Designed miniproteins, single chains. Designs and how they scored, part 44

Each design is a single chain, and the fold is of that chain. pLDDT is the mean over its residues in the fold that is shown.

## One batch from the design tools (miniprotein)

Design m1508
Fold by ESMFold2-Fast:
Structure m1508 (fold): chain A 85 residues (1-85)
Amino acid sequence: SEEQEKEGIEAAEKLYELLSKIVDDKVAEEIKNLILEMIKNKEVSDEKKEKVEKLVGEAIKKGKPSEDEAQAISEALGAALSLAN
């Protein structure tokens, strides 16, 4: 629905803001754009979800966020992926 698309976009933007604090802005933008493509094009697949989860996991591993930041990233990622459906 339009509401789900809007919420998914907002979650993807929140994820970008959180990731841009711990990794290079370009990497955070690439992750955001991949999620936005899934939301806008309705091209949600297990392969694309796995790719996004892997990229976010690598960003967390490299950026080493605080426990609170890691929790916020996980929540934003979960929201973005669930609302991409």
Scores: mean pLDDT 79

Design m1509
Fold by ESMFold2-Fast:
Order: structure tokens, then C-alpha cells, then sequence
Structure m1509 (fold): chain A 75 residues (1-75)
């Protein structure tokens, strides 16, 4: 399902962040942790309500986390 797909992506990003946490400045690490919590909350809300807007917001949050991790890994 779409929800399971986004949940799987979030899990992969969480694992990638954990693997790279020693290389990430504390400020950026805190921001990424905040975005991970936001994405998780949106996924749970979408699952409970069936609202496509919450699912879309979760996908967008996951996309932004991926972009930030890519930038940090490029250094």
C-alpha cells in the first residue's frame, strides 16, 4: 500500500541517518530528527483518517529528509 511504501522509506532514512550521525553537525542532526518525527506523525494520521493530504505531506517530508541526507553525504 501507499502507506506501507512511505513507512518503508522512512525506516530506510532513519537507518541511514543513524549510520551517518557521527558525521552530521548537531544542528542538522536535530533538524533531521524533527523531520523524521513529523513524517512518522503524518503517516500515522493518514492511516487513521484516510486523508490523502496527510499522506502527501508525509511523502514530501520524506523527500526533504532524503535531499538533506544526500547533501550531507556529498561532503
Amino acid sequence: SAIEEVRAELKELREELEENKEKIPVKELIKLQFHLLAASSLIFLAEKTGDEAELAAARETVRRIREELEKLKAK
Scores: mean pLDDT 83

Design m1510
Fold by ESMFold2-Fast:
Parts: C-alpha cells; structure tokens; sequence
Structure m1510 (fold): chain A 97 residues (1-97)
C-alpha cells in the first residue's frame, strides 16, 4: 500500500503523461496512464472523499475519450472541444491532489 504522498506524486506524473499523450492523439498511452492512476488510487491510503473524487474524474476522462473515438465523422471543432475538456479534467485532478 502506497503512502498518500507517494501516491500523489505518482498520480501527478501519470496525469502529465496522459495530458502529453492526448495532445499527441496517442490514445493507447492515454488509457494506459489512466489505468495506472486507477491502480495507484485503489492501492493507496487516500481519504475516502479524495479516492471517490479521483475515480469520478478518471471515469469522466474515459467517457470523453470514448466519445471522440466512437464517432468516425466528428467535426474538427467538436474534436478540439473534447480534447480541451479532457485536458481540463486532467488539470482539475492534479489541482485536487
């Protein structure tokens, strides 16, 4: 089980990787980083409130990414909007830690 401080550091590093991956449209690396964050969170001495908040934000990120990938004819403006929303959620998670 990871300490809260160690978990926050590892989560912050993985959030940065997820942000870089999404900016490069590397969805495989993006999903891998989100899965690692979830594993870290579930194996950490975080408060129940912090744990619930992070998991909720991770599920929102996955939902936004799936929305982009499920539409073969997404407009460039819609695509950019979804990517900006994903980046925003990543930054919100980082600030909550």
Amino acid sequence: MLSEEEAKKEIEEELEKAKEAIEKLDFDTFYESLNKIRDIVENTELSDETLEEIIKRLEELKEHAKEVLSHSDVSASTYTGVLLNIIGVIEDIRLRL
Scores: mean pLDDT 74

Design m1511
Fold by ESMFold2-Fast:
Structure m1511 (fold): chain A 110 residues (1-110)
Amino acid sequence: MSVSEILKKLSEIYNKFLEKVNEILIKYQEGKISEKEAIEEMKKVFTEFLNEVLKIVEENMSEEVKKEFEKLVKEAKKKLDASKTVEETLKVINEFLKKLGDLITKFEES
């Protein structure tokens, strides 16, 4: 795949993930699910997102980018396991997405 095709696929995966997170947050805000259920659903969709991104990284990026991504995933999972509130869970997800963006920028500059 070209760099532009990889970035397009990553963008599509990212947008789908954001839509799922927003649906969970709407259900939580409407009182349709508990905070515990919202956290569990967010952790599930985030894990699915990480697995989809990892597949793209493994198939298309250098060993160095792959190692940095695996490190970010490990750190994010540890912080996510420690999260007890919806706000803390969202903070972990947002911090990961920022770091992922930085890593993708480094890939484009390589």
Scores: mean pLDDT 83

Design m1512
Fold by ESMFold2-Fast:
Structure m1512 (fold): chain A 106 residues (1-106)
Amino acid sequence: SEIEKAIEELQKLRDELVKLYNEALTAIDNGDLEKAREAKEKMVEVLRKIIDLAEKYGLPEDVINRLREALKAVEEADPTDKDQVEAAFSRALRAISEAIEALKAK
């Protein structure tokens, strides 16, 4: 079904976000500040795709707003500050989980 495909697509984007987060942490630990910034930029792109999907499938406005707030947290995080990156990532994972559950409820 269309909803099952949307769930699979959101799960794939979530997995991509997790991979980018791990790349960001590795870059920070290695002092590769440029790679840390690049990982953040890619995380922002993935979150924008997730929001586009949530809007396309008509998820509740409160769910979409929490995804937008998570995007803002990632955008505002210092990509070289491990604690800020971890906090923003945790917020994003929570918002994505809520989006997947909202989609399953359709």
Scores: mean pLDDT 90

Design m1513
Fold by ESMFold2-Fast:
Structure m1513 (fold): chain A 93 residues (1-93)
Amino acid sequence: GRLEELYRRAKELYNKALETGDKEGILAAIGGALRGIGDAYQLLLQGDREAAFELAERAYRRGLELFEKDPSSPEGAFYAGHAYGAAAMLVGA
């Protein structure tokens, strides 16, 4: 479904950030993933699964945009992580 596809794409972008990132980029990606899990979890606790999905989708889109401009962007890595963490939380819920 839409969620499984978003999860797959976000995971691919997250893995790329880990593979191509320097120390700052790798830490940003991991920090993003932890934040994405927390943010999605809070929305799920409020019963707002749709908002949690939109959070993951927006983070994924922002990560792609930033990486197109600068493949070494720590901000791009953070959003890649955020999308992956949020989507993983949704798949596991």
Scores: mean pLDDT 88

Design m1514
Fold by ESMFold2-Fast:
Structure m1514 (fold): chain A 114 residues (1-114)
Amino acid sequence: NSMVEEEARKLAKETAKKVLELLENDGPSEELRELVEEFKKKMRELGYSDEEIRELFYREFTLLAGLPEEKSTEDAFYSLMALLNARHLLRQRGELTPELEAQLEAQLEALRNA
């Protein structure tokens, strides 16, 4: 059903965007967990398996981060999450120097071009 597929993609994109915004800002881990759990619940209600939900989410998340569709893998997702989380923690500690920001951006660019 194309309408169900459209709703699933829209939900995955909106959730991925909110997750990315929480990681880029001072978002609490509790909000992140609640957002992900609600997303999984809604996707299961649309008839998607946990494996399909994971694949779709990783794809939409990596695409939002600037990776091409063929590089949208679980490994790429975890690499992106590690870089974004590192930036967030450094920013919270007031330790995000221009040099560290440039290094993290270079690593993100390497993921896009790998």
Scores: mean pLDDT 78

Design m1515
Fold by ESMFold2-Fast:
Structure m1515 (fold): chain A 68 residues (1-68)
Amino acid sequence: SEALLARLRALAEREQELTGRAPLSDAELESVAAGRSPVTGEVTREVAEKLREIGDEIQKELEEKRKE
C-alpha cells in the first residue's frame, strides 16, 4: 500500500546519498510496486535485491486487496 511505497522512497533516498544517484521518481516507484522496475546503471546488487523484495511485497499486498 501507500506505506510500503513510502518505504521504497526512503530506501531510494538512502541509496542516492550513498551512491550519488538520484532517488526513484514516483513513476519508478509504481513500476517497482508492479514488478516492472529494471535495475540499471550503478545500482548495487544488494540494493537491487532489497528494492525488488519491497516491490514484490507492495505488489502482493495490492493484488490481494484487489481480489476482495
Scores: mean pLDDT 59

Design m1516
Fold by ESMFold2-Fast:
Structure m1516 (fold): chain A 79 residues (1-79)
Amino acid sequence: TENVKNLEAKYQERKTKAEDLSKEAGLPLSTIRKIKVELQNKLDEGDMKYKKQLETAEEILRLISEANKTYFEGLLERS
């Protein structure tokens, strides 16, 4: 259906954007959750230079979460 195609397109868009941000920031998707924790610890220690990298890691995780949600919504629309 058109709805399933739109959800698939949205999934691919978000996945691609997360991968592009990962490459641009040098933050590997396979370890992104661990990297986020490490960057948060640096900011908690007062090292503000990591703020932008943490924001990028959080955006990548948000995009992955939204992509996964959209993917599962697409699966549920298939009957």
Scores: mean pLDDT 78

Design m1517
Fold by ESMFold2-Fast:
Structure m1517 (fold): chain A 78 residues (1-78)
Amino acid sequence: MSLESKLAALVTAAAIAVIGADLDGDAAEAVAITRAAGEEIVALKPSPETRAAVEEAVAATEAGDLKAMVKALIEAAE
């Protein structure tokens, strides 16, 4: 899988976490998937900027900070 495919997986997992929290109030599984996707991207050894943004997005998702998560995901995609 390319870095783009892994970033798409991270965005999808983060979106599921948001939807899960809104509809069911339980986003734990989606947060875990987001964490795993972030770890896979880091394992691909992307640029330091992309790695930092991905780690920040995962941390924000785990903290429930949706605004910080979206900002970090945009930075990772640039």
Scores: mean pLDDT 66

Design m1518
Fold by ESMFold2-Fast:
Structure m1518 (fold): chain A 63 residues (1-63)
Amino acid sequence: SPEDLRAEYRRRVQEIAREANTKLEEAKKNLSPEEYTRFKLEISDEVEKELQRLAEEYRARLA
């Protein structure tokens, strides 16, 4: 159903956010401040692209 697809989409968005936060917390402990800033930008870019692809996938499936 469309409701099940929307629920699945929301769960996958939350999973992406959790994985990114875990990577950032680990990086913060192990990297220098300069390396952490660079890593944070890379993760932010990857997350944005992944979320965009996910949104496109579910918009197509809900059409």
Scores: mean pLDDT 88

Design m1519
Fold by ESMFold2-Fast:
Structure m1519 (fold): chain A 63 residues (1-63)
Amino acid sequence: MVELSEEEREELERLLAEIRAARTLDELHQAMVRLSEFLARIKERKGLSDEEYYALFEPYFNA
């Protein structure tokens, strides 16, 4: 099973915290753009299939 490195996990947790802390639609939009860019980089860099990508990130979005 593919796993995030400690650095990648910390970056993901920081990005999710930015989304939760957003107080305006502009802040939320910026945080979501940064998260999307991060997720796309991880998927591309690790060469993940759609199944591997969903399995990797499911715990962070559903728990």
Scores: mean pLDDT 77

Design m1520
Fold by ESMFold2-Fast:
Structure m1520 (fold): chain A 70 residues (1-70)
Amino acid sequence: GEKEELEKEIEELSRKAVLAVIQEDYETAVELLRKMIELLEKLKELSEGEEKERIDQTIARLKATLEKLS
C-alpha cells in the first residue's frame, strides 16, 4: 500500500543521502534530506501510536542534521 511504498522510498533516499555525505556532496545530501522529511511527514499522517512517535523522532533528527549542513 501507500505506507509500504513510502517506507521503501525513504529507505532508498536514506542510502543515497549517506553516499552523498561520504562523497562530500553536501548539496545533494541536503536535497535528499529535505525529500526524506517530506515523505516522513506523509508517513506520519498514515501512522498511529508508537509508530507515529518514532517517525516524529526521526523527522526531528533529520531536521537537526539539515541545520548543521545548511
Scores: mean pLDDT 85

Design m1521
Fold by ESMFold2-Fast:
Structure m1521 (fold): chain A 66 residues (1-66)
Amino acid sequence: SLSEEQKEEILNKLNELFENKSAAEALAETIKLVSTLSDEEIEELLNDPRLTENQKTAIKVARALL
């Protein structure tokens, strides 16, 4: 399972990607991030209310592409 510190690091990274990068770059980096996580950890993130709908969609797309 993800620690609160790990969730915070992921949230900060996703916020930076979606604010500062193109959609293609944000997706590519999200794929790299998701590749380091188990299915259980991905589900923990998807249930975190701090994630935006766009970030949740990107994680789901990244998981589907792996």
Scores: mean pLDDT 84

Design m1522
Fold by ESMFold2-Fast:
Formats: sequence, C-alpha cells, structure tokens
Structure m1522 (fold): chain A 77 residues (1-77)
Amino acid sequence: AAADRAELDRLVAEYRKKFEEIASKLPPEQAEKALAFADSVIDAIRAGFDAGLNTLAQAREGLENLLSVLEQKAKEA
C-alpha cells in the first residue's frame, strides 16, 4: 500500500514535469490555465487513489489521458 502511494507520487512528479514542458510552449495565459486544470485533475486522481476508488494502473492511465489533453490544447494554441 505505502509502496503504491510512493509510486503514484513519483508518477505525478514525472508527469508534472511533462505538463510544465508543454505549458512552456503555450501563451502565458493559456499556460497558467492549462497547469491549473492539470493540478485539479492530479488532485482528483490522488484523492480517488487514497479513497480506494482507483488503482495505480488507473491513476497512470488518468495521467496519460491528461497529457494527451494538454498536448492537444498546445496544438490548438
């Protein structure tokens, strides 16, 4: 259980770096909104994991889906 939580925190940190890199390519206002959206989704994923509502694999899938959404927003900017 503790090992899975530590792995989730590691994944969140790795994906946050990717989100920051994508945001750096956006106009400043869109970057701020994209990161705020990403943080809200990360908080929901962590809360769901802590509540036992999702698995580590599902949390990883959620982070991958978020990455895809942010990449799509960057293409539209």
Scores: mean pLDDT 82

Design m1523
Fold by ESMFold2-Fast:
Structure m1523 (fold): chain A 63 residues (1-63)
Amino acid sequence: SRKKARELIIESASQGVKMLGAVSKAVSSSPEDRPKYEKLADEYLEKMKELEKKRQEFIEQSR
């Protein structure tokens, strides 16, 4: 449904904001702490990719 597609887009946007926050912390952190924030950013990016896959599957199922 269109509502579910919109919810996935909003959730993906939320993960994107969190990813940018983690990237910002990685850039400004000490070398020792940087890998922690890089991993966190990667985790949010993977969640965004999974939400996009779900959105695409919804579109494919409607064909």
Scores: mean pLDDT 79

Design m1524
Fold by ESMFold2-Fast:
Parts: structure tokens; sequence; C-alpha cells
Structure m1524 (fold): chain A 95 residues (1-95)
């Protein structure tokens, strides 16, 4: 169901937040950054199929900001933006 898909995506988003916080502590690692980027792309593609059309601009903006912060090696900032995405997904669960 859409609810089950949203719950799964919230859990996957939480895992990436934790990994970004670890990168912020440990410092940059190219393999870990590449793995995070790949997982974020998969999450984005899955969200495109289930997020309401009116909410997609907010999702796109958040993903662009997250990608920009990762490129700047601001992993803590990227984790903060992913927390905002997570809250948006939780609001969609209430609808």
Amino acid sequence: SKKEQLEELIEETEEIIEELRELARDGPDAARVEAIAARLEEIFERLRKIVPEEKMPEVIELFQEIQGLIAQEDYAGAAEKLEKLKELLKELLKE
C-alpha cells in the first residue's frame, strides 16, 4: 500500500541521516558518499511514484539542497535537510 511504501521510505531516510551524521563525525569517504548518493537517487525515484503532485516541488527542492550540501561536504547540513524530508513524509502518512 501507499502507507507501507511511505513507512519504508521513512525508515530508509532515517538510515541515510545516520550515515550522514557518521560522515560529519568521521570525515569524507568517497565510497560512502557514492553509496549515499545512489540510495538518495533510489528514494527520489520511489517518491516520484507516490508523493502527491502538489508536494513534489518541495521534495525536488529538498533533494537539490541535500545534493548541494553533500557536494560541499556539509554532511551535517545534508542530514538536517533529510530530517525535513522525513517530516514531510510523516505528514503524508497522516493524509
Scores: mean pLDDT 87

Design m1525
Fold by ESMFold2-Fast:
Structure m1525 (fold): chain A 67 residues (1-67)
Amino acid sequence: EAERQLKLAGYEAAVAGNEEAVKAVREALDALRQGDIEKALEYARKAAEVGNPAASKAAEEAVRLLE
């Protein structure tokens, strides 16, 4: 379910034109799919920090689910 929240964060960041958050979400999703939970958590936290409010909320939920 962390993947769903990261996809939502990426969608919200893209709609807002926040390219930095979109890139962070992409890195987090790639890491998650490779089984690198620590790297996925690092980039999910970055997406939460740099995202717009809607993207940050979804990224924060992904961080909570990965912890």
Scores: mean pLDDT 80

Design m1526
Fold by ESMFold2-Fast:
Structure m1526 (fold): chain A 78 residues (1-78)
Amino acid sequence: SMAEEELEKEIERGAEEIARLTVEIDPDADFQYAKELAREAIKEEVNLKMVGASLEEKAEAARRLAEERVERLRKVKE
């Protein structure tokens, strides 16, 4: 469904941004591995915190969780 595609898109977008920052902080890190770890972490957190929520609410939660992780990584980079 369109809602399922939106959820997956937000998870993928967040994971990619987290992986990019991870490699900027640690150039020896594997981008693909970092992306997969980030993707799994966001997915797991959404599934745990958003039990019974709509797909639209889960997509919004995925975006917020990714933004929080990105902000933490930016503070580490500084």
Scores: mean pLDDT 84

Design m1527
Fold by ESMFold2-Fast:
Structure m1527 (fold): chain A 71 residues (1-71)
Amino acid sequence: MSLSEKMRKELFDYIDELGKKYNLSQDLIDFLKNQADRAVEALKDASEEQREAARENLITTLTDIAEKHAK
């Protein structure tokens, strides 16, 4: 598995867990997955260190959005 594929899978799995935990709408889950996919594609040629920093920032942003939409 490439680093990009691994990162995308980890982010998608995390988004699914956030959706389950916070009872997010399917539209919001799809939106977050689309944002994560675009971010991973932008990092296609990035170093492992740059990918890890971006992954950490994405996790924080995804969590913040999910918490804001929690019921």
Scores: mean pLDDT 81

Design m1528
Fold by ESMFold2-Fast:
Structure m1528 (fold): chain A 90 residues (1-90)
Amino acid sequence: MDEETLRAVAEEIGEAGIPALLDTLRNDPSPEARANAALILGYLAPLDPARIIPALEEAARNDPSEIVRRAALEALVRVGVEELKEAVLS
């Protein structure tokens, strides 16, 4: 339901949106904007895991805002669930 809709939206944003979302996660003065970027990057992680996963790990450890650290951790859990799902189905 909602997860499939968010996947479709992430697919529409695609790989081309990743640099802008990474910039937002690292540099936006709004903690709400950084938290939203972290969650969206979690859905996009399969398209560019080498860039996205380290950025989410850095945000989870080092962002001054608790809301951003929580969003990054939530995104990392989702990435881990998707990786485990692919491994189990192999």
Scores: mean pLDDT 75

Design m1529
Fold by ESMFold2-Fast:
Structure m1529 (fold): chain A 76 residues (1-76)
Amino acid sequence: DEKAEELLKEGDEAKEKGNEAFKNGDYDGAIEFYSKASEAYEQAFNLASTDELREEALNKMIDTAVNELKAIVLKM
C-alpha cells in the first residue's frame, strides 16, 4: 500500500502549505492548497487496501474540508 501512503504524504505537504497561507491571511492560497490536499487524500482513500488507511485518509479529508471552509468564510 506504498502508493496510498505516498498520496497521504503528498496531501500532508499540501495541507501544510495551506496552513501556512492561512496564517499569512492568503485565503485564496489556503483554499488552493487545501483542495490539492483533499484530492491527494481522496486518491489515498480509493487506493488503500486496509480499513486503517481508509480511516486515516477519510479523517484527513474531513479535517482539510473544515479548514477550507474556514478560509472561504474568512475570505468573504
Scores: mean pLDDT 86

Design m1530
Fold by ESMFold2-Fast:
Structure m1530 (fold): chain A 93 residues (1-93)
Amino acid sequence: GSMEEAEKLLEEAREEAKRGLEEARELFEDPSKFEEALKVLGETMKKVEEKIDEAIKFDNSEEVKKKAGELGEEILKEGREVYEYGEKLLKEL
């Protein structure tokens, strides 16, 4: 049903975030790759947002909207932590 398809899209958004944030974090460990890390982080966040928006379009129930909002806030926090990690490493040069 629409709820199951929406939940699948939210799971895909979570996995996309996990992969992209791990890649960005690894790139941030090399200061010469700082711009590449920012690009990967930005592209990851965009893809995640698109998947979350698609989930809400499949099922706009309050339950899906709540799950989407909570997931989005969690991923935004994780993305910020990855960026701050990269900034810290760059400043320690």
Scores: mean pLDDT 87

Design m1531
Fold by ESMFold2-Fast:
Structure m1531 (fold): chain A 77 residues (1-77)
Amino acid sequence: GARAEAASLLRGAAEDIKVADKYTAQNIAIALAVSLVGLGLPEEARRVMREVFPLIDEGKLDEAAKKLEQLADELAA
């Protein structure tokens, strides 16, 4: 279902962000938000832009990845 697919995308994005530079991580977060909208999950996309993107902008990539993992766990529950 859409929630399980979204959780998988969020976990994949978290792994990619951990090894990315800041600009690549910003592009990953934007692409993730677009994919979440496509899955019919616009509130989850909004949460990525409000809660994860600012952490990336601050260079806090490990915190951003952890936040994505938390969002994935919430969707999988």
Scores: mean pLDDT 88

Design m1532
Fold by ESMFold2-Fast:
Formats: sequence, C-alpha cells, structure tokens
Structure m1532 (fold): chain A 68 residues (1-68)
Amino acid sequence: SPMDEIEALLAEIEAIIADPSLSPLEKVERSFELFSKINELMKQLSPEEREKARQRASALFERVKAAV
C-alpha cells in the first residue's frame, strides 16, 4: 500500500541520518529525494492517513535539518 511504502521510506531516511559514513550534505540530498517520493505517495492516501504520514514526515524533516 502507499502507506507501507511511506513507512519504508521514513525508515530509510532514519538510516541515512544515523549513517556516520555520509557527509551532512549527502544526508540532506539523499533524504530530500526520499521526501519528494513520500510527498508523491501521500497524494494516494485518504485524508486520515495523509495527516498521520505528514506528522511523521514533518518530525523527521526537522531531524534532517538539524543534521546540517
């Protein structure tokens, strides 16, 4: 489902943030590509599922910004 794909992408972004081998710039670039895909998948969700996905994506986006 689109929600399961979003969950997998969120987990991948968390792995990117935690990866000590990646520079801050690489973490931002890779994470933003995945956020773009999450935004596209959110269009396929119900309003209820979209709000849940948006809250989780927003929290993770703040963590990515803090990693710069």
Scores: mean pLDDT 84

Design m1533
Fold by ESMFold2-Fast:
Structure m1533 (fold): chain A 67 residues (1-67)
Amino acid sequence: DRAIQLGQEAFERGDLAAAYAYYRYALEKYGDSMSEEQRANVETAAAFFERALGEEAATIDPAAVAV
C-alpha cells in the first residue's frame, strides 16, 4: 500500500506527524481490504504515533495526505 510506504518513509526521517497521517489514511481508505494481520499491525503503528504526538495528533487530518 502506497500510504503505508509513505508513512514508513516519514517515520524513518523522524516526521511522526506525517507517519501518523499516512497510517490513518491507509486504515480509513483501505482498512476493510487489508488482512487481519496487516490491519492489526497498521493500527498498532498508528496508536504508537498517536501516543508519541499527544495533543498534536488531534490536529492531523488524514484527508490532507491524499495518495
Scores: mean pLDDT 75

Design m1534
Fold by ESMFold2-Fast:
Structure m1534 (fold): chain A 97 residues (1-97)
Amino acid sequence: EKLEQAKSYTRKAVEYMEKGDFEKAAEYYRKALDIELEIDPNNFSAIASGVRMIVAAYRELGDLDKAIETLKELKKRLEKINPAQVPFIDELIAELK
């Protein structure tokens, strides 16, 4: 059920990317990642893929500040559930500055 919900949100995000609704695309990629982290907080593949898609959507929107804000929110969550991935998020934030 949760895995199918995450897949559904990813499909919706892709649809929004195709339509040029990058803000909604980022929102749905974030919703998919949030569910994937509920299933397995150590799922590095979901973290890496989801984060890159969120960043890609905000880059298309031209709102890098929103990308950085979203990554900082995810970093706070990962500090509690998967701190080993925090350096990966810090590196991506540095690339966006």
Scores: mean pLDDT 85

Design m1535
Fold by ESMFold2-Fast:
Structure m1535 (fold): chain A 115 residues (1-115)
Amino acid sequence: MIEAKESGGGTVAEGGSLTLTNTVTGGTILAVMWVAERPSGYAMAIGSSGGGQADEVAGRASVTLDAEKNTATLNLTDLRVEDTAVYHSISAVESDETGKVRLAAGEGTRVTVVG
């Protein structure tokens, strides 16, 4: 069974940096997209393992995929109060049991940026 879990959230000062990690089990991670859901309910794609990133975080977000560890990492730098959100990862995962690609998402990890 494929499972995904995000970690690394917490409270960070404005201008700081934070690393979020998604760990996948039961399959091989092929791609990931990180999405931020703000307290207003507005959701925005932050960045992907394919190299895309949102204009609002241009130069401040980077996504790394580690297939050996089955992890995807989002590095956020120069954090702003507006970056306060629950961060979700949506992963394309090849199932170890079936060889079919499935989408997997965890419950998210909360980031609070204080100025």
Scores: mean pLDDT 82

Design m1536
Fold by ESMFold2-Fast:
Structure m1536 (fold): chain A 55 residues (1-55)
Amino acid sequence: MLTLEEIIKETKEILKKLDHPINEKNLTEEVTKAYKEDPEKVSEQVKGLKKSVNE
């Protein structure tokens, strides 16, 4: 399982690779809420996205 800090970092990196504009405040808030609700699910989703963009 990834920590909240790792999930935020990985998500920002993924969005940068996809050339998407990042609102860090909104991203951090949304990711933090999702992590509090289900940290395992969020960790799995971020790992999946990381694999997709690093293929």
Scores: mean pLDDT 76

Design m1537
Fold by ESMFold2-Fast:
Structure m1537 (fold): chain A 68 residues (1-68)
Amino acid sequence: SLEELAEVAGLSFKDAVEAGEDPEEAAKKVVEGLVEKYGKEKAREVAEKMLTIPEYKEEGELLLKQIP
């Protein structure tokens, strides 16, 4: 589901940042992974879904900036 993908994307981003990755680079890598696996449209839908989840809103905004 989009909600499950949004949670996985949010956790992947947080793990990368906690490991010392730059937030913009972490967001780019998460988006690249989503695009490769599900396509650009689904990656955008996942980022937009994250915007509706208070815990992942900030991460969703960063991901959305990395989508063409």
Scores: mean pLDDT 83

Design m1538
Fold by ESMFold2-Fast:
Structure m1538 (fold): chain A 66 residues (1-66)
Amino acid sequence: SEELLDKVDRLLTGALLRGEITPEQANELGKLVKEGKFDEAIKKARELLPDNQELIETLEKLKEES
């Protein structure tokens, strides 16, 4: 849903502001999500932000809705 997409964007922005990912990595993850490549997005999120459980759960919900 659009609301879950907005939530992913907010979570990625938060991680970027905390210095947990680079702008390039945030853009890469955002692109995968916008392209509907949720399996690749989940894998990349687990590699880059393994402790961001809320992001991973939100991506899994997006995959289930799609």
Scores: mean pLDDT 85

Design m1539
Fold by ESMFold2-Fast:
Structure m1539 (fold): chain A 99 residues (1-99)
Amino acid sequence: MKEVKAEKVFSDSIEKKAEKVGAAVRIAGETVREIGEKVIVEIFGIDKKTGEEKLIYRGEFEKSATDEEIEKAAEEAREAVLKLGEEMEVRVRVTIYIE
């Protein structure tokens, strides 16, 4: 299988970061259904002062993922971001495994 990675950092308000993260999870879930066998979504909180990163959410979907599973994961990821302080940036990493 071929591995494709995409990463993005968000530095918006906490509410905007949560919205963008939820959208990224939905896009990842839709993409795996069309072209992938498996997708991994990892969300990291980054301390703006130290640069220290911590994993705050990890989700996995296969091509059989349902709309309900994708929405639940998007909501869980959004909630994880909302628990961060304003001093934190958010990095989203999406890894798609294709044949």
Scores: mean pLDDT 82

Design m1540
Fold by ESMFold2-Fast:
Structure m1540 (fold): chain A 66 residues (1-66)
Amino acid sequence: MKDLPTIKLDQSKVDALVKELGAENADKILTALALGREDLARQLLDQAGASEETKAIAEEIAKELK
């Protein structure tokens, strides 16, 4: 846990997920991405009816968390 890079999540991207999917779905998806569970995050996005634009935002967040 020492010398970990600063997690720079763009709040605007998080807000976009909340706006389309709701806070509960956005939180579950962000948690899955933070845990490296991209398959789970994809399943949650599909269940929430996320647009392709929102799925792209989630993939960008996943990349920033790596």
Scores: mean pLDDT 74

Design m1541
Fold by ESMFold2-Fast:
Parts: C-alpha cells; structure tokens; sequence
Structure m1541 (fold): chain A 71 residues (1-71)
C-alpha cells in the first residue's frame, strides 16, 4: 500500500492528477480503512490547487472527506 501512495504522490508532483487519483483509488480498494490514504488525497489536492487545477482539487478533497467519515 505504501508503494501505491508513493507512486500517487510522484504522479501528482509531475502534474498527472488522473494517474494519482487512479493509484489512490487502488490503494483504497486494497486497504479501505488506512488513514494514510486520506492524508495522501489531501496532499495531492493541495498540489492540484498549487498547479491551478481547482476541479481536480475539489474532487480529491471530496474523496478524502468520504474516506475519513468511513474510518
């Protein structure tokens, strides 16, 4: 699971938010109750905002909130 989170963060840093979101969703499928996934989503959302991709940032924030509420 840590590898998927690391790869997602790397994709986000490179501006590939679609890949980052896909990798985090896979991490959720493998371990849905891991709080590190919610933190990764929040970090990726912040990077998206810094790059001006507000639509992706909002999508990532909503997903992070949903995961936190289920834990």
Amino acid sequence: ITKLITEALTAAINGDFDKALRLVKKAVEENPNNPLIAKALETISRIAKENGDFEKAQELERLAKEIKEKI
Scores: mean pLDDT 75

Design m1542
Fold by ESMFold2-Fast:
Structure m1542 (fold): chain A 55 residues (1-55)
Amino acid sequence: LDPLTRGQLAIARAIVEGKSREEAIRVGVEAGMPEDLATRTVDTLVAAGIKSVIE
């Protein structure tokens, strides 16, 4: 798996598990995503209704 796919899966999992926005971004970056792409991915998934208690 390329780092972008790995990061997207890690972010989606973190969001579903109720992790904070900061934690979701961090796991994406740790998987190899650039920080701005990880941030955009988190915001997009939250807006699309992947339900989480992330503020």
Scores: mean pLDDT 74

Design m1543
Fold by ESMFold2-Fast:
Structure m1543 (fold): chain A 68 residues (1-68)
Amino acid sequence: SLEDYLKELEESMKKYAENLPEEFQKKLEERVKELIKEALENKWSKEEVDNRFVGVYVEIMDEYSASK
């Protein structure tokens, strides 16, 4: 189900976030929570969820890289 897929995504996010500074961990966590809400409200496909998650992750990583 979409809900099961989103739970798997949230767990994957926690693994990606564990090696980031706390500030960027919190940013990623909040962005993923909002993505999950939007996905459930709009009944997104798994492909759309994946594309949106990749976009969020890239944005957070770009901000982190720019902060160095």
Scores: mean pLDDT 81

